Designed miniproteins, single chains, continued (3). Designs and how they scored, part 109

Each design is a single chain, and the fold is of that chain. pLDDT is the mean over its residues in the fold that is shown.

## One batch from the design tools (miniprotein)

Design m11792
Fold by ESMFold2-Fast:
Structure m11792 (fold): chain A 83 residues (1-83)
Amino acid sequence: GAAEARAQALVDAATAAVGAAFPDVPADLLRFVASTAVILLTQGLSPADTERTATDLAVARGMDPKTARAIARLAVDTITAAL
């Protein structure tokens, strides 16, 4: 439906933005952070709480904390600019 199409477009846009900024990070991890951010923001979580949660989940998957935070922030910023 229209909601699923919009969610997919937001994931694709955020994934493209973080992929361009962090080309050395595996694409599956970038898409994971982007997808997590879309889900949390569309469910009404604040940008700050979404960034924190996405960062923590990326770190749990083995990503460096500084890199995880930067990716989560860029993903959140990209998605919120499109909302």
Scores: mean pLDDT 87

Design m11793
Fold by ESMFold2-Fast:
Structure m11793 (fold): chain A 68 residues (1-68)
Amino acid sequence: GEKERDALEAARYSLSQQKTLSEEGRKSLLEGVKEVSSTQAAKDAAEAASKAKTGAEAVAALQAGLAA
């Protein structure tokens, strides 16, 4: 839904712009996205991103969620 898309877009934008964001900060932001997301697909995208392998991987996971 709209709220899920907005939350995923905000998280993606934050991660792409703030590569210096701490690992804890990234995880907190992505947990917030999961909490406001109403669909399993949006939560799965945020969960994949929250595993924090790299900033680029997190952004790619969130972009996939936004495209759905």
Scores: mean pLDDT 62

Design m11794
Fold by ESMFold2-Fast:
Structure m11794 (fold): chain A 80 residues (1-80)
Amino acid sequence: MKSTFEVLRDFLRRVRELAEETGDPAIERLAQEIEGILADYEAGRLSAEEAADRVTELLLRFHREHPEVFERAQRLLAER
């Protein structure tokens, strides 16, 4: 089974692929924010649990602020 870090890296890769596919600036910003969380984790500024919590909070915020974009991203991920 993949580590939390590997799961987050795979998720970031998928979000980046969606940003490229859709050209949506909100998805691109989401990818950048996830990348920042992973960079902080890799630098030892965040634990694996803290990194996972921040990604969860980020996704909940993204769904609240951009519900239509979030729903579209979920559909595109399911179609892949």
Scores: mean pLDDT 76

Design m11795
Fold by ESMFold2-Fast:
Structure m11795 (fold): chain A 97 residues (1-97)
Amino acid sequence: SAIEVEAARRMAEVLRLAAKKIKEEKGLEKADPKEKEEFEKLEKEILEELEKYRPEHPEAIELYEPAYKELVEVIKEKEVSLKALEEVLKEAVEELQ
């Protein structure tokens, strides 16, 4: 469906902008060990949902998954807190609207 592809593209743009902001920002709040464990569980759950969705919407997943993986790598490298991630994602959404 064209709607799923457009939604995935817009979500991918938000995720890529968030990743860029995290890379460029030097003062972001650091995740504690508990937050890191919660993030790893959430990452696994999201990846499992993407695999369930892939057979019906492969084009949407192909657009979304690379952006999601890039954001996850940057979050792990910079040890970004869930609060800082939420603020950056909100800024990315506001900038693209």
Scores: mean pLDDT 85

Design m11796
Fold by ESMFold2-Fast:
Structure m11796 (fold): chain A 86 residues (1-86)
Amino acid sequence: MTGTATVLEGSLTADSPAARDDGKRVLIKISNKAQEVSSKGSGKTVTVEFSGDTPLGARVSLKMELTNVSDEDVENLKKEAEQLLS
């Protein structure tokens, strides 16, 4: 059984095209990881929130609801997001 990752709120602020592309890349990576962990079918629904600055200066925020996830999968997602965001 596949779960879902639903974006509840998102923002991206960037002062240059390069920074905007960097922010989009980071958001895509986090969203892809969220979808992967949601596919494992562990049965919990959780809300996760990430925010920070990317290496090229984009400021990003992302709030998602994940279904069919485990606490371990959520923690792994948070660690990956923390590595991508300062």
Scores: mean pLDDT 77

Design m11797
Fold by ESMFold2-Fast:
Structure m11797 (fold): chain A 85 residues (1-85)
Amino acid sequence: MKLKLKLKLEGKVDEKKPVKALVKAEGKEVLIDAPVEFHDDGMATAEVEVELPLSAKGIRAAFLDEEGKPLGAAGADVEEEVIEE
C-alpha cells in the first residue's frame, strides 16, 4: 500500500528565491522539482504531490536554493490524501 499526498507548502525563506522543495518523512527524503512562488515579503509557496509508504510519520518540508541548501522550514498542509494498494 502507498499513501499519495497533495501538499501545500508555505514558509519564510529569508529574502532568497527558492527553486526546489524537499519533503521529509521518517526514513525517507523526497526532493521535488516543483514550481515555487516567491513573494515580496520573503514568503514562498508551492503545491506538491508525493507518494509515501503508509507507515511514514513526521512529514516535514523545506525550501532549497539552487545549491540544495535549506532556506527555511516550510509548513506542510495536506490538501488531499489517497491510499493506493
Scores: mean pLDDT 69

Design m11798
Fold by ESMFold2-Fast:
Structure m11798 (fold): chain A 81 residues (1-81)
Amino acid sequence: SVIDELEEMIKEAEKNKYSVLEILEKLGKWFKKLAEERPELEPLILQAEDELLRLYLQGGSAKELLEKAREFVKRAKEAVE
């Protein structure tokens, strides 16, 4: 599923030490794809995008952004399972 692919991207980003900007770019692309495939998740996606933007503006680290993305993956799985 797109959610499982997003979870794998998060693992790859952590393993390969992606920059904050690379993480945000990849997350944005995956959120767009997920919203297209699972429109019911749009409110959760919009909330996650807002939370990630606020964290970035507060000087959040790559690790903190990935932790927020993992939290979203857990919530999204619960919403569709």
Scores: mean pLDDT 83

Design m11799
Fold by ESMFold2-Fast:
Structure m11799 (fold): chain A 80 residues (1-80)
Amino acid sequence: SAEVDEAARYLERAERELRALLDAANAPPEIRLQVETDIGMVEIMLGVARISPDPEVAREMARLAKRRVDEVRRRLLALL
């Protein structure tokens, strides 16, 4: 769906930003692993949304995925 595709692009942009932040801060491996794990979880959520036959479920999952990305960014900034 358009909303799932938008959420996927949002994640792609955030992934680039988060990795740049990790590199700029010389973040320890444990923080980098935590961020990569969180990104992977959001990718799984969007994958499930894409194969869902229910458009309402797909829209809700896309919304939750975008919110989760924002939570990951907030947590990373608090750790740096």
Scores: mean pLDDT 84

Design m11800
Fold by ESMFold2-Fast:
Structure m11800 (fold): chain A 63 residues (1-63)
Amino acid sequence: SMEEEIIERLIKEGGLSREKAEEIIRTAKSLDAAGRELLARLAVRDGGVSEETGRKLVELGLQ
């Protein structure tokens, strides 16, 4: 699923545990579009994940 792909990217690129990556997915699902864009920006800048991973976080609520 797209969620599992994002989880694996957060772990591999951001150095996060699976538990923390799953928490980020749950947080993203609870946010509106603007909140998801902010979360994605923070994940890229502070979390060290790719821009593509950030884009997937924004798109998560559109599934």
Scores: mean pLDDT 81

Design m11801
Fold by ESMFold2-Fast:
Structure m11801 (fold): chain A 100 residues (1-100)
Amino acid sequence: TDKELLLEAVELAREALKKALEYAKKGDYEKMKEVIEEAIKKLEEIKKKLDKISQEQVDGLIEVIKKAGEYLLANTEEGIELAKEIIDRLEAAVEKLKEA
């Protein structure tokens, strides 16, 4: 179940950042922030069901989401591109977890 919960966590993070990016593109930073905060809350709930090693992976994922949110909030071209790179890495992580 830890593998399934980790997959759920990474997919949740990916989808949340995709939604946050779309809100940022629209200039809706309030909704962007709400999407990030709700994703972190859901990841904390998933974390409670995991072993210690898997909990550390979810902690890393939460930090990645927080950093992507900071990049989007900065409203710079560089920040947007860095957030997109994070989304691409999360998509790669989802595919890798599905193949395992």
Scores: mean pLDDT 83

Design m11802
Fold by ESMFold2-Fast:
Structure m11802 (fold): chain A 64 residues (1-64)
Amino acid sequence: SMREQLEEEHQKKVQQIMREQQARIDEVLATTSDPDEAAAKIGAINQEAGERIRALNEEHQRRL
């Protein structure tokens, strides 16, 4: 059904954001030697990912 397709599409988009978030965190940890700087960058990555997921959840609810 269209609803099942929308649910699956939503889950795939959330999973993609989570994978991108993890890849960015891994890059920060590989390239940033200062733990305070690494923590600040990871915090920003987590905030951006959270905002993107929240926006997707709101859009998904409007489409149901």
Scores: mean pLDDT 87

Design m11803
Fold by ESMFold2-Fast:
Structure m11803 (fold): chain A 79 residues (1-79)
Amino acid sequence: LMEEFRRLVDEAVRAFEAGDFERARELAIEAGRIASTLPNSAVPYLVGAALRLVGIGIDLGREEEGAEIALALLRAAEA
C-alpha cells in the first residue's frame, strides 16, 4: 500500500508537470484514499506529498492548482 501511495503521488506529479491538472487531481485523490488505510506513521509521507504538490505549483506558476490538488489529497486521506 505504501508503494502504491508513492506510485500514485509520482503519477500525479508527472500529470501536473505535463499540465493535466484534472488527472493530477484524480491521482492525488486516489493516493489520499490509499493513505487513509495506512497507520499514523505514514502521516509524514502524506504531508511531504502535499508539500511537493504545492511546491511544483509554485515552480510552474500554478499556485492555485497546486494548492487545490494538495488539499484534494489531504481531504481524501481523512476518509
Scores: mean pLDDT 84

Design m11804
Fold by ESMFold2-Fast:
Structure m11804 (fold): chain A 79 residues (1-79)
Amino acid sequence: SLEEAKELLEKGKEYYEQGKYLEAAKEFARAMKILNEELGKDANTELQKEVERGMVELLTRHPELAEEILEIIKEIQSE
């Protein structure tokens, strides 16, 4: 649901603020999966943009975690 996706985005932001970047990535990836399944990848809603921004920031600002973050995205998409 969109409500669940919003809650996951909120948790991801909280983990990011705590320096828990891999946990943040998991929550962002789960939020995006729900949004893409319910709205479609091409819907380009503000909520989808916000989740994408969080994930891009993680990948860009923490390149040392890029491999782990991308693996998390792949694993969650395969669920």
Scores: mean pLDDT 83

Design m11805
Fold by ESMFold2-Fast:
Order: C-alpha cells, then sequence, then structure tokens
Structure m11805 (fold): chain A 76 residues (1-76)
C-alpha cells in the first residue's frame, strides 16, 4: 500500500539520518533526533492520507519544533 511504502522509506531515511548525525553529534543525540524525525514523518504520512486526528497533527507539529531546536543546536 502507499502508506506501507511511505513508512518504509521514512524508516530508511531516519536510519541514514542517524548514521550521518553520528559524525557531527553524540550517538545519543543522533538516535534521539532520528527517532523524533521518524515520528514526525509517520504522522505526516497519516495526515496526508486523511487518517490523522487533530491531536496527532498537533503532536507532530510539537515534535517538528523540537527537531528544529535540536538541529539548530547541532549546526551551531
Amino acid sequence: SLREEAEKKAEELAEELREWLKEVTSEEEAEEMARIGLRVALAAIKAGLGEASEEEIREARELQRELEERATRVLE
């Protein structure tokens, strides 16, 4: 299904992001950022398919903001 394909790609991208981030930040921060990124991506996929609740969309936006803050700290 489209959702399964998108979720698989999101997981693959999150793993690639984690490996790249380990080169520029701590392993713990790399894993956490990749985890948050995956959660945001999965929520976005659900929303794009019309399957996400307003609460899930709100939570995804909060996670997106957290990821942006973490990325700013890493890239400083």
Scores: mean pLDDT 82

Design m11806
Fold by ESMFold2-Fast:
Structure m11806 (fold): chain A 74 residues (1-74)
Amino acid sequence: LSLELQQEIADAFAHMMASVAKIASKSLDDKTKAEIEKVVEEGMERARAAIAAGDVDAARQAILETLRKIDELT
């Protein structure tokens, strides 16, 4: 992976984690928090698989889909 690609992916993950932190600060119930945690975990696994395959577009889509699912849960 190039340095530029790693930085771009890191920024996307940072944005995703910031969204999760903002949601958590709203005192969500334990069930909703568990669902968000599962969505984040599955999204990160898909992004890692895409990165390992060298597919940057698939990695970006995995992150964006994860963010959309989090928005739907909140």
Scores: mean pLDDT 72

Design m11807
Fold by ESMFold2-Fast:
Structure m11807 (fold): chain A 85 residues (1-85)
Amino acid sequence: SLLEILRQLAERELAEFEAFLAELLAQGVDTETLLKRATSRLSRSFQEEIEKVRSELLKLSPEELARRLLAMLREFYEKQIAKFE
């Protein structure tokens, strides 16, 4: 079904994003650099969601930011997919 295809694509995008975040963490980048590099690869709509909470995200450690960004992206995809139910 279309719904299952969308979920599979979302899980693939999330896995690739998680791998990218892990690479940035392995490079020892700071929170601001991680946020900047991670967001440059994301859709404009998701970047707008991040901007709403940017000041809160900048208070996190790099590891906490990576977890939060991944969780936010997952929630974003779940909300987008729900529109097709």
Scores: mean pLDDT 85

Design m11808
Fold by ESMFold2-Fast:
Structure m11808 (fold): chain A 78 residues (1-78)
Amino acid sequence: DALLAELRATGERAKALVERTLENGGVPSAEEAAELEALWAEMVRLYNELVAAGHEAEAQAIMNALLQEIRAIGEAAA
């Protein structure tokens, strides 16, 4: 499914940006903050499209895995 692949790819981009922000002391630049907001808005859009298409369980699993990974990165940086 193209939407599932797009959600995964968008999530990986958001995760990579969070990792870079934490490497820089955890303070995002204005450009990094805007990019994170745009990536989050895109993930929400893709999630809603997937739910409407009947792929809620798969979309939820991707989002939950991504949030757990981001949390682990944040914990390691603290």
Scores: mean pLDDT 80

Design m11809
Fold by ESMFold2-Fast:
Structure m11809 (fold): chain A 73 residues (1-73)
Amino acid sequence: VDLSTYPAYDFLLKVPNVDEELAKQLVDMGFKTGEDLKNITVSDLTKLPGMDVITSRRILDQIKKTADELEKS
């Protein structure tokens, strides 16, 4: 399947406090679609450099809110 663009990457760029670098890291970890992002956990985010449990939980909450809103559309 041709993946010239990753749906999750574009989606992640719309999430507050998620920049290109963080979006790339999440895609590299296997979160390539919006469905994959719904399965992301605090533990997955804490594996990233500079991510503490508190920061990870905040980002996870924003990702899930954005994913839910996008699916609603």
Scores: mean pLDDT 73

Design m11810
Fold by ESMFold2-Fast:
Structure m11810 (fold): chain A 86 residues (1-86)
Amino acid sequence: SREERLAEIDKDIERAKKLQKEFEKMGKTNLADAAKYLIDTLEKIKEALNSERELSVEEQVNLILDYFRAKLGIEQLEKEIEKLKK
């Protein structure tokens, strides 16, 4: 359902926020900025899904692709943190 998708996006946003804070603490500015970009992308996807207007097919496809890219980005940043932890 839409509510279940929004809840999943909220969890992904929380994960990205934790990554941003951890990279900031490590002084990894570019990686912190990457995490912030993913947060902003996920929040825009959430806003589009909460919109009462009908999304075009192109908008729907782009949201799906942006969501998959954001999820992959979070997973890669989590791996990057593990590499930086001694």
Scores: mean pLDDT 85

Design m11811
Fold by ESMFold2-Fast:
Structure m11811 (fold): chain A 100 residues (1-100)
Amino acid sequence: MSPREEAIASLEAALELVREIKEMVEKGGDKQEIASKAVAAGLLLMVASLNAPEAAEKLKEARRLIFEGVDAYEAGNKEEALKKLEEAEELLRETLEELK
């Protein structure tokens, strides 16, 4: 697999995790499981950044938004959490389109 293909695969996996996190937040899901999925998504975005350095700044911003969303949910602010996670999902979708 080329570095670009590896970046795309890691980014698609991270995007799926963000979607799962959003669904869990909407349903009032377990905070520890949400945090665990966010860590997994963050690691996948780091791998994507190493394989596609041109996307590094956008992937770093998406990672920041994911963790801000999780922090908001842990603080009891579900609306802010969903807003941050939706911003992260959109940024990841845009980055994925640029890499394809």
Scores: mean pLDDT 89

Design m11812
Fold by ESMFold2-Fast:
Structure m11812 (fold): chain A 71 residues (1-71)
Amino acid sequence: DEEERLRELEERAREGEENWKNKKNLELVKEIAGEAAREATRRGTLAEKDEEKAAEAAKEQVDAAFAKREA
């Protein structure tokens, strides 16, 4: 029936939009993490504690970016 068809279409559209949004957010997170790692390398911090410092800087940048995005 038409009501069931509409419900199914709405569900598919919702899943499509959610998947697109999640993919976009993941790409943004990767971009910011890359920038943070690059900056850490320039300051020589990454050379001393590559993984730990890069992770901390990336997390800070991601949090800041999401805060600005939600504003």
Scores: mean pLDDT 66

Design m11813
Fold by ESMFold2-Fast:
Structure m11813 (fold): chain A 86 residues (1-86)
Amino acid sequence: MSDLEQAIELAEELAARLRASADPRLQAMGATLEELIAQLKASTDEASRLALLESIKGMARLVAREDPSFRPLAEELEKLVDKILA
């Protein structure tokens, strides 16, 4: 599995857990993350892909700040994105 495939898988797991939350704010964050993942999967150029990965990383950081229980998954996703962007 490529680093990109692993990052997408972790982002999908994070989005699913957010959408399952009883907190409407976390549900909204999950919906935004799902849209970013869909755009990343549909991206046809490198510049768009890099911008979407940065956006996904930003969302992971926001999620970890709002709810510390998501921090381990968000930090793992952030590390994978950083590795892809290196």
Scores: mean pLDDT 85

Design m11814
Fold by ESMFold2-Fast:
Structure m11814 (fold): chain A 80 residues (1-80)
Amino acid sequence: EVKEKLDKIEKEFNEAVLRGDLERAKQAFEESRKLYKENGLDKLVEELRKYNLSKAPEIKTEEEAQKLNDEQKRKIDEAL
């Protein structure tokens, strides 16, 4: 079930990033962080960070990519 929820969050994150909807992308990331905390899956947060960083190049502007990377790092640090 956790994997299914993460897959859904990843899909929502990817769609938001491609649309340039950074607000929805942030919400999707926060949901994954919540799942990590609730299930004690600290290694999953590392995998999600790697995945989200791989999606940053798909963002159409460099400013959006940088903001996404900074947000990702901040949320990972907060989750730990």
Scores: mean pLDDT 63

Design m11815
Fold by ESMFold2-Fast:
Structure m11815 (fold): chain A 65 residues (1-65)
Amino acid sequence: SAADTERNRALIERALASVLEKAEELNVDPEEARAFAARLKEVAGDLTDEQIDRLMLEFVMSQAF
């Protein structure tokens, strides 16, 4: 639903904000983080909260290692 899509977009933006606050510590490129979050927002309505958290974590791990 549209409500689920908006809720999930908000969750993605909150996760992105957390990553950006710690970008230097996590060795994450802020532009890459924003680009990844933008791609997730395009399919936000098809994702669960758990999937969003997992995908953001996997992205951070891929950048840090």
Scores: mean pLDDT 82

Design m11816
Fold by ESMFold2-Fast:
Structure m11816 (fold): chain A 83 residues (1-83)
Amino acid sequence: MSDAERALGLLTSGHGGLSVRGVQLALNSGLSDEQKRQLALEALNSGTGAGIVAGVTLLQSIGVSQEEADKLAEEAVKKALEK
């Protein structure tokens, strides 16, 4: 399993401690900012509070503003509620 695949599983687990480990793995694995952004978006769209927090944290770590990260989190919540 690749570091990106392990990070994705941890980030989308729905468990706060595992989601924090997912952020740490993504940051320490040598992934590109684009790969980190994709992992963050997957975490936001996981439908879990832990995933949303982890996704926002990972976006901010790659230079996304708090305002943009909050907007992406709001859009993810709206998509989850539309199902």
Scores: mean pLDDT 79

Design m11817
Fold by ESMFold2-Fast:
Structure m11817 (fold): chain A 78 residues (1-78)
Amino acid sequence: ERLIDRGATAALNAVITLAAQGKPEEEMLKAAREIRDKTVEEARKQSPEFAELARKRVDEAIEKGRQLAKSYREWKKK
């Protein structure tokens, strides 16, 4: 669980940080996906079910980060 939470937090933070720096969405998603893949690989060492849960949780965190980045950009465009 801590592994998944750490991975999800790291991916979310990467998206938000890169968005705040004005980086393009593709660069943000690339960084977040690398964190996801690493987290899934570590979780797979424990069980296949844990790897699937890790992928799901980190992908959800990435999507939340993407939505927050979009909201921030919409707000900043005023």
Scores: mean pLDDT 80

Design m11818
Fold by ESMFold2-Fast:
Structure m11818 (fold): chain A 82 residues (1-82)
Amino acid sequence: SEATRAKGELEGTLFYIATKLVAGEEPSKEELEELKKKVEEAIKLIGREETLKIIDDVEKLALKEDPNNEKLKKLFEEAKEL
């Protein structure tokens, strides 16, 4: 279903960008624009509450690897504000 695809694409994009930040790399503007589109598509297809749950689940896993990474925290905060 489109909902299953949107969830998978959001999770994959979040993990990809989080992994770059943990490695000390800066995500590109294009990668951040892609993330915004994936969040907006997920909200449209599965609603805000389900989308926030997905973002929270990925954030929890990412912060286990790098709990004090301010850029990582900002990424998830900005994604939740969409």
Scores: mean pLDDT 86

Design m11819
Fold by ESMFold2-Fast:
Structure m11819 (fold): chain A 62 residues (1-62)
Amino acid sequence: YSQAFLQAIANDDPAALAALEEQSRAAAEGVGKALGLSPEQTEKLAQALFDIEKETLVRSVQ
């Protein structure tokens, strides 16, 4: 990730958050397809991945 993107996530920028949500959803869909998860389970996984990644990226700029 670029420094500008990390700062945008830390600043709660809607466009940066939307991009991170998109990436997390794509990753969750890949895993969900491999494991045969339901759409609801895949959505929960996407949210968990988003939360973990956001926390990690915010930590990286502190």
Scores: mean pLDDT 78

Design m11820
Fold by ESMFold2-Fast:
Structure m11820 (fold): chain A 87 residues (1-87)
Amino acid sequence: MGEEEARKALEKAVEAAKKADEAAKKKDKEASKKAAKEAGEAAREAARAAGKSKGKGTLLGVGGAIRAIGGAITAALAAGLDSESMA
């Protein structure tokens, strides 16, 4: 078990990352800040699911976490957030 959780977490992470990328592209600071938070939460969920899974589930969770982290960083930068403000 865990593979299905990892797959769902991956789907959420990909969706959150797409929203974060889109908000950043539009240069909407408020939407980018919200999307960065959502993508960050999705990345944490995907990483947890990867930790509970083995084999394919771990790969799905890791992939989701990486994608969501990328989206969160892009959106956070567009929102004017720096690494210190995210602590």
Scores: mean pLDDT 71

Design m11821
Fold by ESMFold2-Fast:
Structure m11821 (fold): chain A 97 residues (1-97)
Amino acid sequence: DEVERLIREFVRLRSIPLPSDEEQERILELLERIRRVPLEEVKEAMERLGLDPVARALVLLAAGAPAEEIAEVAPEEYREHVREAAEEIRAAEEAAR
């Protein structure tokens, strides 16, 4: 499944603390590709992969899920930060239109 491969690579690269310029460019490419996948297909692929809560939150953010939904998936200690980050990203996307 191509969607599962995209998700797996995205999660791996996002786990790198200080990604190189090439790794950052690859993350952006994967983000754009994941955003083109229907949200339901992304959710099904995440379920099949058995991703941890942090990885699930990152993937939902990439797929364009609502900030509230992303926050609910994140571990409790990160929920406030995840919600704020997701809202900021969505506001930036709206402003870029």
Scores: mean pLDDT 77

Design m11822
Fold by ESMFold2-Fast:
Structure m11822 (fold): chain A 81 residues (1-81)
Amino acid sequence: MTLLEIGRKIGEEAKDLADFEAKVRAYMRSLGLSQATIDHRLAQLRKLIDDLIEKRGLSLQEALKLAGERLFGSPDLSLVK
């Protein structure tokens, strides 16, 4: 399973933002990342999720999937040609 697939799965399985953050924190900790690095990345993800919902009109579940993909895989979705 790729990092992108893991991130997407976390986003799809998360019930809400708190559950998403808990799953992300657990996975990043399993990779040996420091608490400071995990906290910093989660703060960045909160801002991204807020922007996706409020500015782009995505649902919470869609925003969580995209945030998960960006955390562990691609920083961008190449959906437009």
Scores: mean pLDDT 71

Design m11823
Fold by ESMFold2-Fast:
Structure m11823 (fold): chain A 68 residues (1-68)
Amino acid sequence: SMAEEGLKAVEEAKGKSLEEIAKAAAEAARLAPNSDEVGEAAGKVLEGLSDEEIAQVTAAIGEGGNAS
């Protein structure tokens, strides 16, 4: 599913940089904007991050964040 593709991209980007994680999270939201599954799984990925990392990813998803 598109939700699974987006989540896989986020998880694969997790080992690289916060910019890559933010981009993948934004792409997942774009592919499944009304999916509760994407929201829940993105939340689980964010739970694995530090407060600073979560702030950067969330800001990037909100367009004009710190990850770019």
Scores: mean pLDDT 61

Design m11824
Fold by ESMFold2-Fast:
Structure m11824 (fold): chain A 98 residues (1-98)
Amino acid sequence: NSEQQLLKNARDLLEQAGEQIVLGKNETNLEKRLKHYNKALNYLQEFLEEYYPKLSPENKKELSKKVLPILVELLKDENEEIRKKATELLKQLLELEA
């Protein structure tokens, strides 16, 4: 059941990315906040590179809907480097969807 395992792993990565966003938003220390947001960005990059290309068109559409809110939250951050990386991932996602 490799297809179900792939989907489970992909969903777990996105859940972990979302958790890091929640932790970062609740963090008042800038260095710790950036650590959480960089972890979220790393989980999203792994998802797009390792899992997304292997997904069915239906699962790509489902999981892209979960990626977008996480990227939008990162794009709203005051830190320029976080916004830059989030923008690069958004462009990658849109290119893969085209």
Scores: mean pLDDT 86

Design m11825
Fold by ESMFold2-Fast:
Structure m11825 (fold): chain A 85 residues (1-85)
Amino acid sequence: SALEELAKKAVEDLENYLKEKFESIGKDPEKLLDPTADPEFRKLYEEFLETQKRIAELIKEGRYAEAQKLIDEFKKKVDEIVDLL
């Protein structure tokens, strides 16, 4: 229960980060899976979904430092892509 709540919160925090960054440039993260969306943004969103799953798994395993590292690395990738737009 507590680990599931931690995993959910970490995932939601990461989703909010991605949402805020994309909204700042007029993009909706949920629309990145739309066939009409920019291919680079679709790739980033697919990578986000995979990273989200891995973060949840690491938290459930008690591997919090590794989960935090993945979160930080993904946030950095988001920032770098947004800065190029």
Scores: mean pLDDT 75

Design m11826
Fold by ESMFold2-Fast:
Structure m11826 (fold): chain A 66 residues (1-66)
Amino acid sequence: MSEEEKEGLKDVVSTYFRPDIPKENFEIHPDTNRPTGKSGFLQIKDTKDPSKDIEVDFDGVKGLMK
C-alpha cells in the first residue's frame, strides 16, 4: 500500500468512522494473519493508544477513497 493510499485511508476513517481520533494518530497495518487480498480487512491502530485499534473492511472503505 502506497503512502498516498495510507493517508487517504486515514482521512476516510478519521472523517466517517472515528472523527474522535486525529488522522495523525493512526498507523495502518495489513492483517498479516490472514491471506492477503482474500480477507479484505486492515487493522488501523492508534499509535498513542493501542486499546483503540480498529479493524476495517478494506473493500468497503476503499470505495470511499477515490
Scores: mean pLDDT 58

